# Designs tried in a protein design run: designed miniproteins, single chains, continued (3). Part 20

Each design is a single chain, and the fold is of that chain. pLDDT is the mean over its residues in the fold that is shown.

## One batch from the design tools (miniprotein)

Design m8666
Fold by ESMFold2-Fast:
Structure m8666 (fold): chain A 119 residues (1-119)
Amino acid sequence: DELIKEIEKAKEKALKVLKPEEQKKVEEDTKAVIEELKKDNREAVAKVAILVYKMLAGEEISEEELKEALELAKDDLAIQGSVIELAILQNKLTEEMLELIAKVTGKSVEEVKEALKKL
């Protein structure tokens, strides 16, 4: 399974830089991700997991990678939330990103800005 192999490779890179306590959490989270891959929206689940592991490995996440993940997650509010949190953590909340979030979530840009202030 190609998606599982990609997730495992990203996880391996993260584990090399993490403390033992954090490694256990990543292993547990990876099991949950693999279970989610048995449901619909596999590509979005895999993409978000890979981006989380890139962040944990200390790698920069591009705005383009975040936009791709958000577009894949258009029908899944939980995955959309995860992508938005990654954008916040990576300081990639550009005006274009806010507009895409508004379009995908069905909200106005002002409603998105208000919601982000509460995070």
Scores: mean pLDDT 78

Design m8667
Fold by ESMFold2-Fast:
Structure m8667 (fold): chain A 73 residues (1-73)
Amino acid sequence: SEGLEEAREALEEARRLAEEEKDPKASLGAGVGAGLAGIGLGVGLVAGDPEFAAEMARKALEKGKEMAKEGLG
């Protein structure tokens, strides 16, 4: 379950970022990334493509990090 393992790692990383960040704005960005990663996983699994789900989860995590960095919240 390579795709599921990668998706799990991406979600865990997003969770760690949210927990470690004490600034509500940055934490919100990380939380949004984690939520989007979960959605991507779900869509990929429904489509029967765990690898695609993992890719979407990773992209969502990176987008969440970018939003936190830009100070969007």
Scores: mean pLDDT 61

Design m8668
Fold by ESMFold2-Fast:
Structure m8668 (fold): chain A 100 residues (1-100)
Amino acid sequence: MIELLEELIELLDELIEAIEAGDDARARQILSEMMSVLGKIQEKARESGDPELIEIAKELSEEMQRVLDAFYDPSASREEVVAVAREARERARELLEKLK
C-alpha cells in the first residue's frame, strides 16, 4: 500500500508539471497511469479487509475524481486544475503518513 501511495504522489507531481507546461497529451497519459495505480490501491484495500485501508482507498478515489472533473471541465482555468491537483497531492501525503 505505502509504495502505491508514493507512486500516486509522484504521478500527481508529474501531472501538475504537465498541466503548468500546457502539455495536455502528457497530462492525459499521467491521468491514465494514476487511475491504474488507484485501481491497484482499491484492489489491495479490498483484499486486506482492513477498514482503514478501505477508507483511505475511498478518500483517494474521491480526490482523483475531483482532479478528473477539474481537468475535463471546459470552464476550469489551468490554475484551478493545478490547485485541485495540489489539494489531492497534499491529501494523499496526509493519508500516506497515517500508514507509517
Scores: mean pLDDT 87

Design m8669
Fold by ESMFold2-Fast:
Structure m8669 (fold): chain A 70 residues (1-70)
Amino acid sequence: MSEEEIEGEILLSLGEMYRALGEHFASQGDVEAAREAYRKAIRLYEEARPYKPEEAERNIREARELEEEV
């Protein structure tokens, strides 16, 4: 596994963690915390784009939809 692959995986994993936090806060009715977590997830996915473009784009779309639904 190359350094680029590792970096992409770390960024995607961190994004997934923030997305999960956003979903948790949304389930608790904490709209502000949910939106902040989703925005952090989107930023991390955008950083992953050069390493894993297709997976990053899919995750960005899903996270944006979740942010809009809160």
Scores: mean pLDDT 85

Design m8670
Fold by ESMFold2-Fast:
Structure m8670 (fold): chain A 78 residues (1-78)
Amino acid sequence: MEKLEVEIEAGVTLVKMAALSVSARREGDEETAKRLDELAEKFSKEFDEALKAGDLEKARKIIDEAKKEIAEIEKERE
């Protein structure tokens, strides 16, 4: 069930990006919200392409990179 695990992890990552974007927008941080929205769009596109290619290893790397970007944004927000 490797594909299912990767899909679940991607879904959790997208939900986290969406939640952070909504939070940032509510706080008036439009710049951070836009950055998160752009990251979610890029992540969705790259993940979809990797999944269609059957490259689960690449899909995992895309998730890991998105998690790093989320962590950096969280650090910047203090």
Scores: mean pLDDT 82

Design m8671
Fold by ESMFold2-Fast:
Structure m8671 (fold): chain A 85 residues (1-85)
Amino acid sequence: GDEVLQQVQQEVQSYYSRIGDLYNLYGSGKLTPEEFLKKKIELLDETIGRLRELLAQTTDPDVQEYIQGVIDTLQSQRDFLEKLL
């Protein structure tokens, strides 16, 4: 497979693993609602940044379109969460 596509999949999988950890901390009372939202935004910003770096590493238009679609989805989630702070 494309090396860049593999790294995109790894970043997305890492994001969902880390978001699951945040949900567990929140559900166990270890995070306040505000801390939970802030940490979700931080994780989205980190993941979007890594995906933008991967986007810069490919010249394949189809791969670029795919990565941009993932970035746009995560950016929309980030923007929604920021409005809740």
Scores: mean pLDDT 88

Design m8672
Fold by ESMFold2-Fast:
Parts: structure tokens; C-alpha cells; sequence
Structure m8672 (fold): chain A 73 residues (1-73)
């Protein structure tokens, strides 16, 4: 269902944030990102409302920008 896909994306983004905060290996971070990519494709196919997708994508972008900034430091 759309609700299950949304909840799965929220959990994966939470997992990504935690992995980055805890200094997880790049391989673990990439594995989570691949899972997010797969579930995002499912969300689009399931026609998840744009407002919900936009909120998740904004959150993901913020997490990735924080990670990018830490790699540049």
C-alpha cells in the first residue's frame, strides 16, 4: 500500500541518518541508498501523493548535503 511504502521510506531515511551520524562504512551507506532508490521507484509506481514524496525527498537531500559537507571537511 502507499502507507506501507511511505513508512518504509521514512525508516530507510532514519537508518541513513543514523549510519552517517555513527560513521558507518561507505559500503553500508551505499547499501541503504540503493534500498532507498528501489523503494522510491515503488513509490512512484504506486503514485504516492506529490506532497508526501516532496517531503521525503527534501529530507533525503538535507541528509545527503550534511554527509557531503562532512566528507569535504
Amino acid sequence: SQEEIYEQLERLIDELEAAIANGAPASDILAILRQIQQVLAQAVAARLPKAKLDELLKRLERVLEQFKARLAA
Scores: mean pLDDT 84

Design m8673
Fold by ESMFold2-Fast:
Structure m8673 (fold): chain A 70 residues (1-70)
Amino acid sequence: SEAERAELAAALLLLEPYLRARDYAGAREALLANRDRFSPEVVEGLLAALEVAAEHPERLLGAVELAKRV
């Protein structure tokens, strides 16, 4: 849905500085500190993505660039 896309985009933009720095622990902390702003599905999906982000850092950065167009 549009609301789900906007929410995911907002969460990704919040995490962008941490993702650029490859600071996945910091990204996780920022997401958890702001979890009440997002649906459980968005939070859980991003937490799962952060768990494997170090293997493919380009994937979440690509998602951030797409989020800027939402």
Scores: mean pLDDT 82

Design m8674
Fold by ESMFold2-Fast:
Structure m8674 (fold): chain A 65 residues (1-65)
Amino acid sequence: SLEELQERLDALEETLESLGFLTGKSPEEVRQAILDHYDDPEALAKALGIPLEEAEGLIARIDAV
C-alpha cells in the first residue's frame, strides 16, 4: 500500500537525503519520484537522473525494509 511504502521510505530518510544531494534534488522530490514510479525502474531512473541499475538497487533496498 502507499502507507506501507511511505513507512519504508521514512526508515531510509538518510538514503533519500544522500540521493537528493547526488542528483541535485530535495529529499521530498526523491520521495515523490519513488512514490510515482515504484513499479517502473526505468521511469524512476529517468525521473531521478540515475542509471537503471541504481534505480533497481534502490527499489530492492526499499523492498528489504
Scores: mean pLDDT 82

Design m8675
Fold by ESMFold2-Fast:
Structure m8675 (fold): chain A 100 residues (1-100)
Amino acid sequence: SSLEEEILKLLEEAIEIVEEMIEKMKERNYPQRKIDGFEELLKLLKEYVEKKDYRGGLTLLGSLIAGMEEDPELKEEFEEELKKLKEIYERIAELLSQKR
């Protein structure tokens, strides 16, 4: 459906933002534990997208956002990325509410 296509496109956009953020974290010598944590969440998000599990994907995206907000360094450094991910999350949640 066109709704599912829009949700997938938004999840793919979120994946690209997180991938770019992880690359910047590596360039800026962030602690390996933080990098590994986001890589694991990104891997799980990609798995949900491949399975077309949109609700699982949204839940994982919510976990990524929460992790960024709880980390003062990430929240300050990646403020623009965080705002975009929140907008994507809200849009997917709205689209999923229409899918019944």
Scores: mean pLDDT 87

Design m8676
Fold by ESMFold2-Fast:
Structure m8676 (fold): chain A 65 residues (1-65)
Amino acid sequence: TSSEVGKELLMVGELLDAGVAAKVRFEDGVLVIETKGSPEELELAKRAAEETKRLTGLPEVRVVE
């Protein structure tokens, strides 16, 4: 769980808590969140990404539409 899988699971938990339906994947050490929701969902996904970065120490977390 200190692996990439652990980081993805933490991100999924943050998104579920925020009520955002999004796809999460890991690419070249970057955690990617893919969302097609409203502007509100995009903002929630960005906040979840910042929190995940803070908790995991990831160099980058990317949010895409």
Scores: mean pLDDT 69

Design m8677
Fold by ESMFold2-Fast:
Structure m8677 (fold): chain A 67 residues (1-67)
Amino acid sequence: MKEAEEVKKELDEMIERIEKLIATDPLGAEMARIALGVLRALAKSTEDEKVKEELEKGIERLEKLLE
């Protein structure tokens, strides 16, 4: 439980920074695409079901920002 909560906190902070960059920097969308690729790779490699669930939620949030 604590590990999944820590992953959620880090994802929330990362996504908040990327969202701000998309609004203020032309590279923000590209950074969001890179982060999306990294999160997808991590979600495929993790064996912790709760961590995977938090990563999948982060992926959905980043995909929505790029729509």
Scores: mean pLDDT 79

Design m8678
Fold by ESMFold2-Fast:
Structure m8678 (fold): chain A 71 residues (1-71)
Amino acid sequence: MVEDTPEVREAIAARRAAVEAAEATLPPTRENRLLLEAARLGIRVAEEGASEEEARELVARLAPEAEELRA
């Protein structure tokens, strides 16, 4: 797990606020939705130390959408 320091906690909080602001600001396109979901996954892994299995399952759910977006 990432070391729980004040700097790390502040960075996670700032990232959470940025994702909330982005969700409110960005148009709800497939690209923006995918970016927001990826950002939320990163925050969850950092905050909760989500299991590798949980992270892998979420990435697998997002991967087909990312591939379709690329195509």
Scores: mean pLDDT 66

Design m8679
Fold by ESMFold2-Fast:
Structure m8679 (fold): chain A 74 residues (1-74)
Amino acid sequence: MSMGEKLAEAAKESKKKGEITKELEELLIQGARRLLDAGLSPEVAAAYVQREAKELGVELSEEKAREIVRRAAE
């Protein structure tokens, strides 16, 4: 499956459970890692992660987005 299909399915499961699943979190970390590798700042990467989650219908705090970016930088 494509990354987009995996993200959509993980977002559905997160919405069903009322929480961010580990699968969705891992996919967001992979996306953030690619943004950092492309030379984007951590602040810009965090904003992209928040926007991506929102477009999938998942509400993500700024603090959680920053955590995801920190994990991606490891």
Scores: mean pLDDT 77

Design m8680
Fold by ESMFold2-Fast:
Structure m8680 (fold): chain A 87 residues (1-87)
Amino acid sequence: SIEEKVEEINRKLEELARALHALGVPLSDVTALAERVQAAIDNFKKTGDAEKAKAELRAIAEEAKARYPQAAALLDAFLAEVEEILS
C-alpha cells in the first residue's frame, strides 16, 4: 500500500539523516534535506505519482551530492532504495 511505502521510506530517511550527521553534515542542512525529501513523499502520498516522486528525489540527491561529495555514496544508496520501494 502507499501507507506502507511511505512508512518504509520515512524509516530510511531517519537512517540517512543519522548517517549524514555522523559524516559531519551540519544539522541545519540535514534538517533542510529531510524536509525536502518529506515534501516529495507527502506529494506521493496525496497523488500516488511515483514517477514524479522519483524525479523530485533524484533532483534533491544531485543537489546534495554537489554540496557534500563525501555523502555521495550514502545519497546514492538512499535514492536507489527509495526508487525500488516506489516501483
Scores: mean pLDDT 88

Design m8681
Fold by ESMFold2-Fast:
Structure m8681 (fold): chain A 80 residues (1-80)
Amino acid sequence: EAEAQFERLGAWLEAKVAELIAKDPSLQDVLDELVALPVEEARRIAAELIENSSDPEFQETLRILAAYAAVQRRRAAAAA
C-alpha cells in the first residue's frame, strides 16, 4: 500500500522531471549532481539554491528536482 503510493509519486515526479529537462536540458546536470551527493549535502545545496533564487518558477523547478533525487536515492537504497 505505502509502496504503491511511493511508486505512483515516483512515476509522477519522473514524468514531470522529464518535461522540465526537455524544456531546459541544463537541469539534467543539476539533477545528476543532487543524486550523486550525500543526502545531507544534497538537501543543503537544494535549500541554498531555492533561497538564493528570486524566480518563483525556478524555485518550484528546484523543489521538484530535489524531490525526484530523494525518490531515486530511496529506490537505490531499497535495491541494494
Scores: mean pLDDT 75

Design m8682
Fold by ESMFold2-Fast:
Structure m8682 (fold): chain A 79 residues (1-79)
Amino acid sequence: SSNWNQLYRRFPDIGIYTDWTLGEFLGFLADMLGVSPETLRREWERLLGRPLDLSKKLGSLSDEEVGALLQAIDELSSK
């Protein structure tokens, strides 16, 4: 998937986190971005157009879900 390939390029170590729940991963990623987990979740859900299942494993994300995550990261990053 092209979005998964972009995510791997951006975060080469992401394979370590594929067994983490989305709730656990959101906490980790939000800390790295300097935002709250709620801010990251809200932005990701807004871009996706539906609620996230926070009990779902990171590695089980669809290409659509990963695409929305990449957009959320870009909007929240001060880069």
Scores: mean pLDDT 84

Design m8683
Fold by ESMFold2-Fast:
Structure m8683 (fold): chain A 95 residues (1-95)
Amino acid sequence: SSEEVSKEIIESVEKLIKAGILTEEHVLDLIESNADKLSKEDLIKTIEKIIEMLVKAGYSEDTIKRLIEEIFKKLNLSDEDKKKLLDHLEKLVKK
């Protein structure tokens, strides 16, 4: 199911963060290779959760913004979806 695929992506990112070996390419590959298996809603929720995890792990706002831009470009996301993800990031970094 879409929800199961989302959970597997999140768990994979969490493992890579804990190991200290996460790269932008790992995140992009996980999302891109599984995007067709996710509903639009679950895709956006998955990206939002990854953003939260990256902020908690100490990744810079600029690094995460660049990642969002690359996801947007590769998955042909709407400007509204991109803005939602950027707004989510800004809310997290201001805490």
Scores: mean pLDDT 82

Design m8684
Fold by ESMFold2-Fast:
Structure m8684 (fold): chain A 99 residues (1-99)
Amino acid sequence: ASRFEAAIAKQEPEAEALKDLTDEAEKKRKVAELLIKAVEEAFGDKEFVERFRELAEERLAGKISSAEFAERLTRIIEENPEVRAQIEAALAEAEAAAA
C-alpha cells in the first residue's frame, strides 16, 4: 500500500462522520479537508504539498473557478506523475467513504 492509502485510512473516523451530514456543500468541504490532510500526511516534506494546499484553500474560499483549479492542479501534478495516480486513488476512496 502507498503512503497516501495509509494516510487516507488514518482519516476514516472523520470520513464516517460525513455520512451524518445532510448538507451537500458541507460534505464537499469536509471531503476536501480530509484530502488536504492526507496529502500533507503522505507528502509533508514535498514542496508540491504546499502549492496543492494553497490551491485547495483558494478553491474552497471561492477565489478561483473550477476551471482555474483544474488547470493549476494539472500543472502541479505534471511535475509529479506518480502523485497523480495516488491522488486519484485517494479521491475515489474518500468519495466512497462519504457516500
Scores: mean pLDDT 62

Design m8685
Fold by ESMFold2-Fast:
Structure m8685 (fold): chain A 65 residues (1-65)
Amino acid sequence: MVLSNEQAREAFRYLTEEFGVSPEVAEKALVLYNLGLPDERILELLEKELSREKAEEALRYIRSL
């Protein structure tokens, strides 16, 4: 499922403000998600700044949009 521009903005805000992800990593994660890359590739990117548990929570949030 591809995020709309509005959903992507909301996800970016949530990742940066609530999870503390840097803008660069948040933007890259959302691009990878919209390109349909496997969960593991998105989790590897998020794990640069988050624990595995928090990365999985962030990905679940993105999927809920």
Scores: mean pLDDT 83

Design m8686
Fold by ESMFold2-Fast:
Structure m8686 (fold): chain A 85 residues (1-85)
Amino acid sequence: SLVDRALALAEQVAQLVKDNAPKAEILAQLDQLIAVLAQLDPSVAAQVQQLRDQFAASTDPEQQKQILQQILALVGQAVARALAE
C-alpha cells in the first residue's frame, strides 16, 4: 500500500540521518519519499518538497538536521492520518 511504502521510506530516511549518511544519498531517498507522498497526501508532499529544496541548498549541518527533523515530523503526521482511516 502507499501507507506501507511511505512508512518504509520514512524509516529509511530516519536511519540515513541517524547514520550521518552523505547529503546526496539522503536527497535521493527524500525524492522517492516525496513521490509516494504526492499520491498519499499532496499537501504534505508540497511542504516536504519545499523543505527538501532548503536542505539541498543548505551548507550548515545544524540547519540541515533541523530541516530533516521537520520533514520526518510531517511524514509521520501524513502516515498517522492515513492509518486513522
Scores: mean pLDDT 85

Design m8687
Fold by ESMFold2-Fast:
Structure m8687 (fold): chain A 75 residues (1-75)
Amino acid sequence: MDASERSLLARRMASILVSVAKSMEQVELASQAAAYAYQGDFDKARALVDQLLAVTKDPAAAKQAYALIDQIRAL
């Protein structure tokens, strides 16, 4: 079901973004980005990933997160 697969993709997105987070504030941003992607608010999800990229300087994690947002949107 779309909701179940969306949950899986959102959890994977959170895991990737949390792995590059270096503070509790960044962990919160990572969790919020995944939650917005799950809810279908892709603009807010992307904005939070962009914010994390600006502070973590990890383009590979951001690229994976954007790909997961696109996969969730396609469901």
Scores: mean pLDDT 82

Design m8688
Fold by ESMFold2-Fast:
Structure m8688 (fold): chain A 65 residues (1-65)
Amino acid sequence: DIVARFAAILRERGGLDPATAEALARRVAAYLAEVSKRTGVPLERAAAVVAADPEALLGLARALA
C-alpha cells in the first residue's frame, strides 16, 4: 500500500504524528497518480523513486500541505 509506505516514512523520518502523516501520504499518492496519468510512468515506479528519497518525499508533502 503506497499510502501506508509514505505514511511510515513521514512518521519515522519527518517526525509527523500518525494522523498528519496519513493525510499527507494520501495527498502525495494522489499527486503521483496524476503525474502517472500525464507522463505514462507507472504509479508503482514513481512511488518507489519517491520512497527511496525521504527528503524528496518530505519536500513534496510540505508543498502539498
Scores: mean pLDDT 84

Design m8689
Fold by ESMFold2-Fast:
Structure m8689 (fold): chain A 94 residues (1-94)
Amino acid sequence: MAQENEEFLKEFQKKLEQLEKRLEELIDKYKQAPESKELEEAKKKVFEAVGELQEVLRRASKQKYLSEEEKEQIKEAIKKVENALDELEKVLAG
């Protein structure tokens, strides 16, 4: 089943912009922090999660129609990015 969800995509675009701003702030912080393997692993996890989200969104945007499964994949990918950013913040906080 396909559903048209321009509003859904618009809402998630706003959330992506918020996550990207949060990531930029954290990138600035870790550039000032002592480098560690924990920091590198947290950073890698963030970029992997962002990559997954970008791939899911790229597929969705090409189809203009989103199934419930595709919406759930987008939500899950966003949660992974949020969790990865939370882990990065904890590493930076010490």
Scores: mean pLDDT 74

Design m8690
Fold by ESMFold2-Fast:
Structure m8690 (fold): chain A 100 residues (1-100)
Amino acid sequence: MKKLEAEINLGVLEIQLAVLITVERDHYGREELAELFREALDVTIERVNKLIEEGKYDEAIKLAQEAIEGVREISRLVDQGKFDEAEKKVKELIEWLKEK
């Protein structure tokens, strides 16, 4: 059960970031912000999958859930047109993920 829960949380996060990448790149032409979302996606996949491979399912679930909440806040900033704050939050998320 825990492994499936970790995989589901990772899938939710992947979809959220993929939508943000597509909207920023294809709809608004904001390449720099789209590349930051891509980096966040790649780092998240690597870190969560590593925890799943090590059997650390509770840690994988927690990491994915915390990343989902971070992406929700970033999405809110993007919706408000606060792109500089959104960029800062994506960079903070990437650093946090790399430290895990």
Scores: mean pLDDT 80

Design m8691
Fold by ESMFold2-Fast:
Structure m8691 (fold): chain A 97 residues (1-97)
Amino acid sequence: TTVEVTVRVELPESEEEAQKKIEILYQFGRDVERLLAEVGVRSAGVAIEFSPGEKRTALMRITLSGSPAQIAAAQERIRELAKEYGVDEIEFAPPAA
């Protein structure tokens, strides 16, 4: 089973405040990597993408691969971790074709 995790954070206009939010995303990513290792889920990697536009957005994408049970456990723990970090939005979906 393969699932893509997308974490979305809207960045403030202030460069200093945006940098602080980016640091929070990096810390979240580190904790997710530890969590995945504990659950035995494989990850294609953690990537942070910045979308320029009317609203600056940072997107963190992680591709998870494992058994359905491992993926379910990883999703549950990632959601709990996201709540602790005050992440704006988190989504779990099949990877794009």
Scores: mean pLDDT 73

Design m8692
Fold by ESMFold2-Fast:
Structure m8692 (fold): chain A 77 residues (1-77)
Amino acid sequence: SLTAERYVELGVKALKENNAELAVEYFRKALELDPSQFNTVRVYVGQYFKDQKNEVAKRAVVESKSAEELLAVLASL
């Protein structure tokens, strides 16, 4: 089985490849294995949208207060 950290890396890679659905699945697996990864995932995804100059998506991500809220935000983007 893959580690939570590896699933986070795969999720970030999927975002860079514009595959948001695959990214959400990897982040879900990471957070199911280790919910403490929530802040790490939020930072990576927040930086991703900042780099894309998508201020609305960045704000939604950084204002997420739980893994569940973050995954819902990612699924809506």
Scores: mean pLDDT 83

Design m8693
Fold by ESMFold2-Fast:
Structure m8693 (fold): chain A 118 residues (1-118)
Amino acid sequence: SKEIEELSKKIINLINKARDFALTLADRVGDEEKKAEIDRIFDEIIQLVNELPKATLEEAKELYNKIRELIDKFREIVREIASKLPPEEREAVLDWVDAYEAGINFLLDKIIKLKEKE
């Protein structure tokens, strides 16, 4: 549906903002391997999100689970990067990741509810 396409675009926008911030943090600590891993994870999330508009309800639930697993992996990478930052910045970085994850989960939940009405 058009609404699911619009929600998918909003998720991709949040993903790109999270990517940009995470890459900036990895750059600050000089971690080129984590920069590459972040790019790979976000490329995969974007591919999965782009499948949501055409997915059946069952397929959308599987995509949801895969996207959440990739976000969890991303969170662990950011936690490792944050450990190399000054202590006063670590909690702010993790709180920021939590906020982006909450926003993405909210939009994914909306997509599942819309699929249930189809």
Scores: mean pLDDT 87

Design m8694
Fold by ESMFold2-Fast:
Parts: sequence; structure tokens; C-alpha cells
Structure m8694 (fold): chain A 90 residues (1-90)
Amino acid sequence: SAVVERFLVELDTAKGILDAAIDLAEKLGDDATAAALKAQRADLDALRQRIRDTTDRQAAVDLILAHYARLGADAAAAVRARIAAEEAAA
């Protein structure tokens, strides 16, 4: 699925951004922010593994939507619209 493959690439990009943010927080001595970002990084690693381990496209999409729902309604709505647009284009 093009949607799932794209989101795996986007997760890798987000993980890279978090790694850079963690490094900056650690250099500034902001241990609380570094710890929070490390927890988010671990959540993205777990999500990526779950998506890779599933063979059901809809189950993979549901995992992605559940992740963005945790970030807020606007984030979930934006991701849902992107999925709908990609499915309409396929």
C-alpha cells in the first residue's frame, strides 16, 4: 500500500527530527524535555514495528490513525484526509 509505505518513510523522518531534538535538549541540560522526547521516539519505533509486522492494510491504516488521534483531533483529521485522497488517486 502506497499510504502505508509513505507513512513508514514519514515515521523515519519524524524519528530523525526527534533524535536531533533529543541531542539539543541534552546539550542544553533539559533532562525533562529529553526524557519526554525519548519516550515519543520509543513510541514511534514501536508503531513502525507493528505496522511492518501486519499483513492487513486496513489494520496498518488503523494503527496510523490511532497514533495521530493521540496527537489531537486536527492531526487525526489531516491524516484521514490524506489517506482518503491517496485512495481516490489509486
Scores: mean pLDDT 77

Design m8695
Fold by ESMFold2-Fast:
Structure m8695 (fold): chain A 85 residues (1-85)
Amino acid sequence: KELLEEALKYAEKARDSLRQGKVDEAIKNLEKAIELAEKSDHPYAQEAAKAFRTALDALRQGNLVAAEMGVREAIELLKKAIEES
């Protein structure tokens, strides 16, 4: 499933950017992951998009720990959506 696989790539880039302290890059990659995940009708993809939006909010508020946890959880949901697609 092309859209979800692309969403996963952007989400993984966002996770890596967060681990490197590159907040602006993490925000841009999260926005792309959300856009692609929201285009999927899969329930796990919709849950992942919601989790990514929560992580993005945490990032914008300066809560890097909450953002990293949210991105990690959303990536696992997105992987489940890909496996069931």
Scores: mean pLDDT 84

Design m8696
Fold by ESMFold2-Fast:
Parts: C-alpha cells; structure tokens; sequence
Structure m8696 (fold): chain A 108 residues (1-108)
C-alpha cells in the first residue's frame, strides 16, 4: 500500500535476519550490534511516525507480556503481530523478537 513503508519494513526484516544469524553463530560483536541497532531504531521511528496507533498498541501489548513474565504469550503475540496488515506493527514485532532472542543468548 505505501511504497516507502514497504521498503522500510523490508530493510528491517533484512537487519533482523542478519542479527539473528550473528547471534546463532555467536559472531555478534558489540560494534555490529550498535550499528544494526542504530539503523533498526531509525527505520522503526519512521514507521512509528506513519502509524503511531498500530505501533503503540503492539508495543503496549508486548510490554504487558514482558512485565508479567509471560514468555509464551509474548511469543504468540510476536507471531500474530508479524502477520499484521500494519507495516509498523510488523516492524515492532520483528525488532522485539530479535532483541528478546539476544537477551536469551546473553543468559546462556
């Protein structure tokens, strides 16, 4: 629907996938994390500006699951949000998913 939003989401998907691969291979450096994190943050802000209500709703629901310690509900919400018609909602879910994956890896 929105060509610019679609391109931003595609870039976020690429960065999230790259970050996941680096985490899985135990090749993620702090420098790469900062670089990818900065770009993801800038791209996410652009989508948030276009669809703030959709982005805020997903972020709020994710925070509720995190505050409750509901790891399973959090995973279910991420799957649901990734299938959303909103590019902003999908982007928030993709970024949250990779950050949660990173936190789990740090705990190991």
Amino acid sequence: MREEAERILERIEELAEELKELIEKNELTKEKLEEIGKELSELLEKLYEREPEAAEEVARRLQEKLDAGDEKGLAELLEEAKKSESYAARAVALVAEVLLYLKKKEKE
Scores: mean pLDDT 80

Design m8697
Fold by ESMFold2-Fast:
Structure m8697 (fold): chain A 82 residues (1-82)
Amino acid sequence: MIEEKIEELKKLREKLHEPIKKNPELQKKIAERYEEMEEKFKEEYEKLLKNPDDEELKEKTIEEALELELELLKELEEEIKK
């Protein structure tokens, strides 16, 4: 469910805020990962533009976006724990 993923993202962002702020190396890694995600979402956005009335495609695109950001934040959380 999208709402649950949004809530999980908010909690992870709050938890990781201070560690990321204090670590320039993590900030660089985040920037690189967001660039990769942006390229992926250009393709998804193009698909959505071709099918603007496809509610399922829109929902799927949003869910995939949330999942990618969750994966990134979870990877960062594990790296900080090390």
Scores: mean pLDDT 75

Design m8698
Fold by ESMFold2-Fast:
Structure m8698 (fold): chain A 65 residues (1-65)
Amino acid sequence: MLSKEELDDEVLLTLAVMEIAIAKRSPLSPEEKRELIQKVADWALEQLTSPEKRAELRRIAEEAL
């Protein structure tokens, strides 16, 4: 089973991925989408403790940008 910290990271990663996906599909301008995706990714990366989860989020954010 995941530790409490790993569970928190899992939830945070899931929320960040969902927000990025929503931003990418939103009717916002390309610049607004990019800004929102970057803000979500930066916020989540500051909070994530797992290097594997951080790497996964970076890859998802780069693909979305």
Scores: mean pLDDT 78

Design m8699
Fold by ESMFold2-Fast:
Structure m8699 (fold): chain A 62 residues (1-62)
Amino acid sequence: SMEKARELYKKIVAELDSLTPQERKELIEEVRKKYNLPEDTPESFVRALIIEEKIREELKKE
């Protein structure tokens, strides 16, 4: 449901925002490598990709 997706979004965003700058950088670099994204792919794009995938996986669990 849209309501559940919204709650998941808030939870995932809070988890990502709780990372230190170094942890966030390392996660972004690892995800860029995992998906073969260009090294200059914006962090905001990679962050959005992580959030989208986590929401999709949780919604499929239903």
Scores: mean pLDDT 79

Design m8700
Fold by ESMFold2-Fast:
Structure m8700 (fold): chain A 71 residues (1-71)
Amino acid sequence: KEKGEEVAKRAETLAEIARRMGHDELAQRFEELKKKAQEAVEKNDQSLTDKIEKEIREVGRELAAALNAES
């Protein structure tokens, strides 16, 4: 339960960062992951929480790569 809530908050924070930096598509992906994390909390599904955490890390890497792009 607590881990799923933490994962949801992380996705929300990353969505805000992506939006502030002009990466609206990445922000939307983080918002979808936040919703999935909230569903995992409600269902007490730790396997779903783990999958969402991995997806957040993957999208986070895409955001980092976009921020490091010089074009």
Scores: mean pLDDT 79

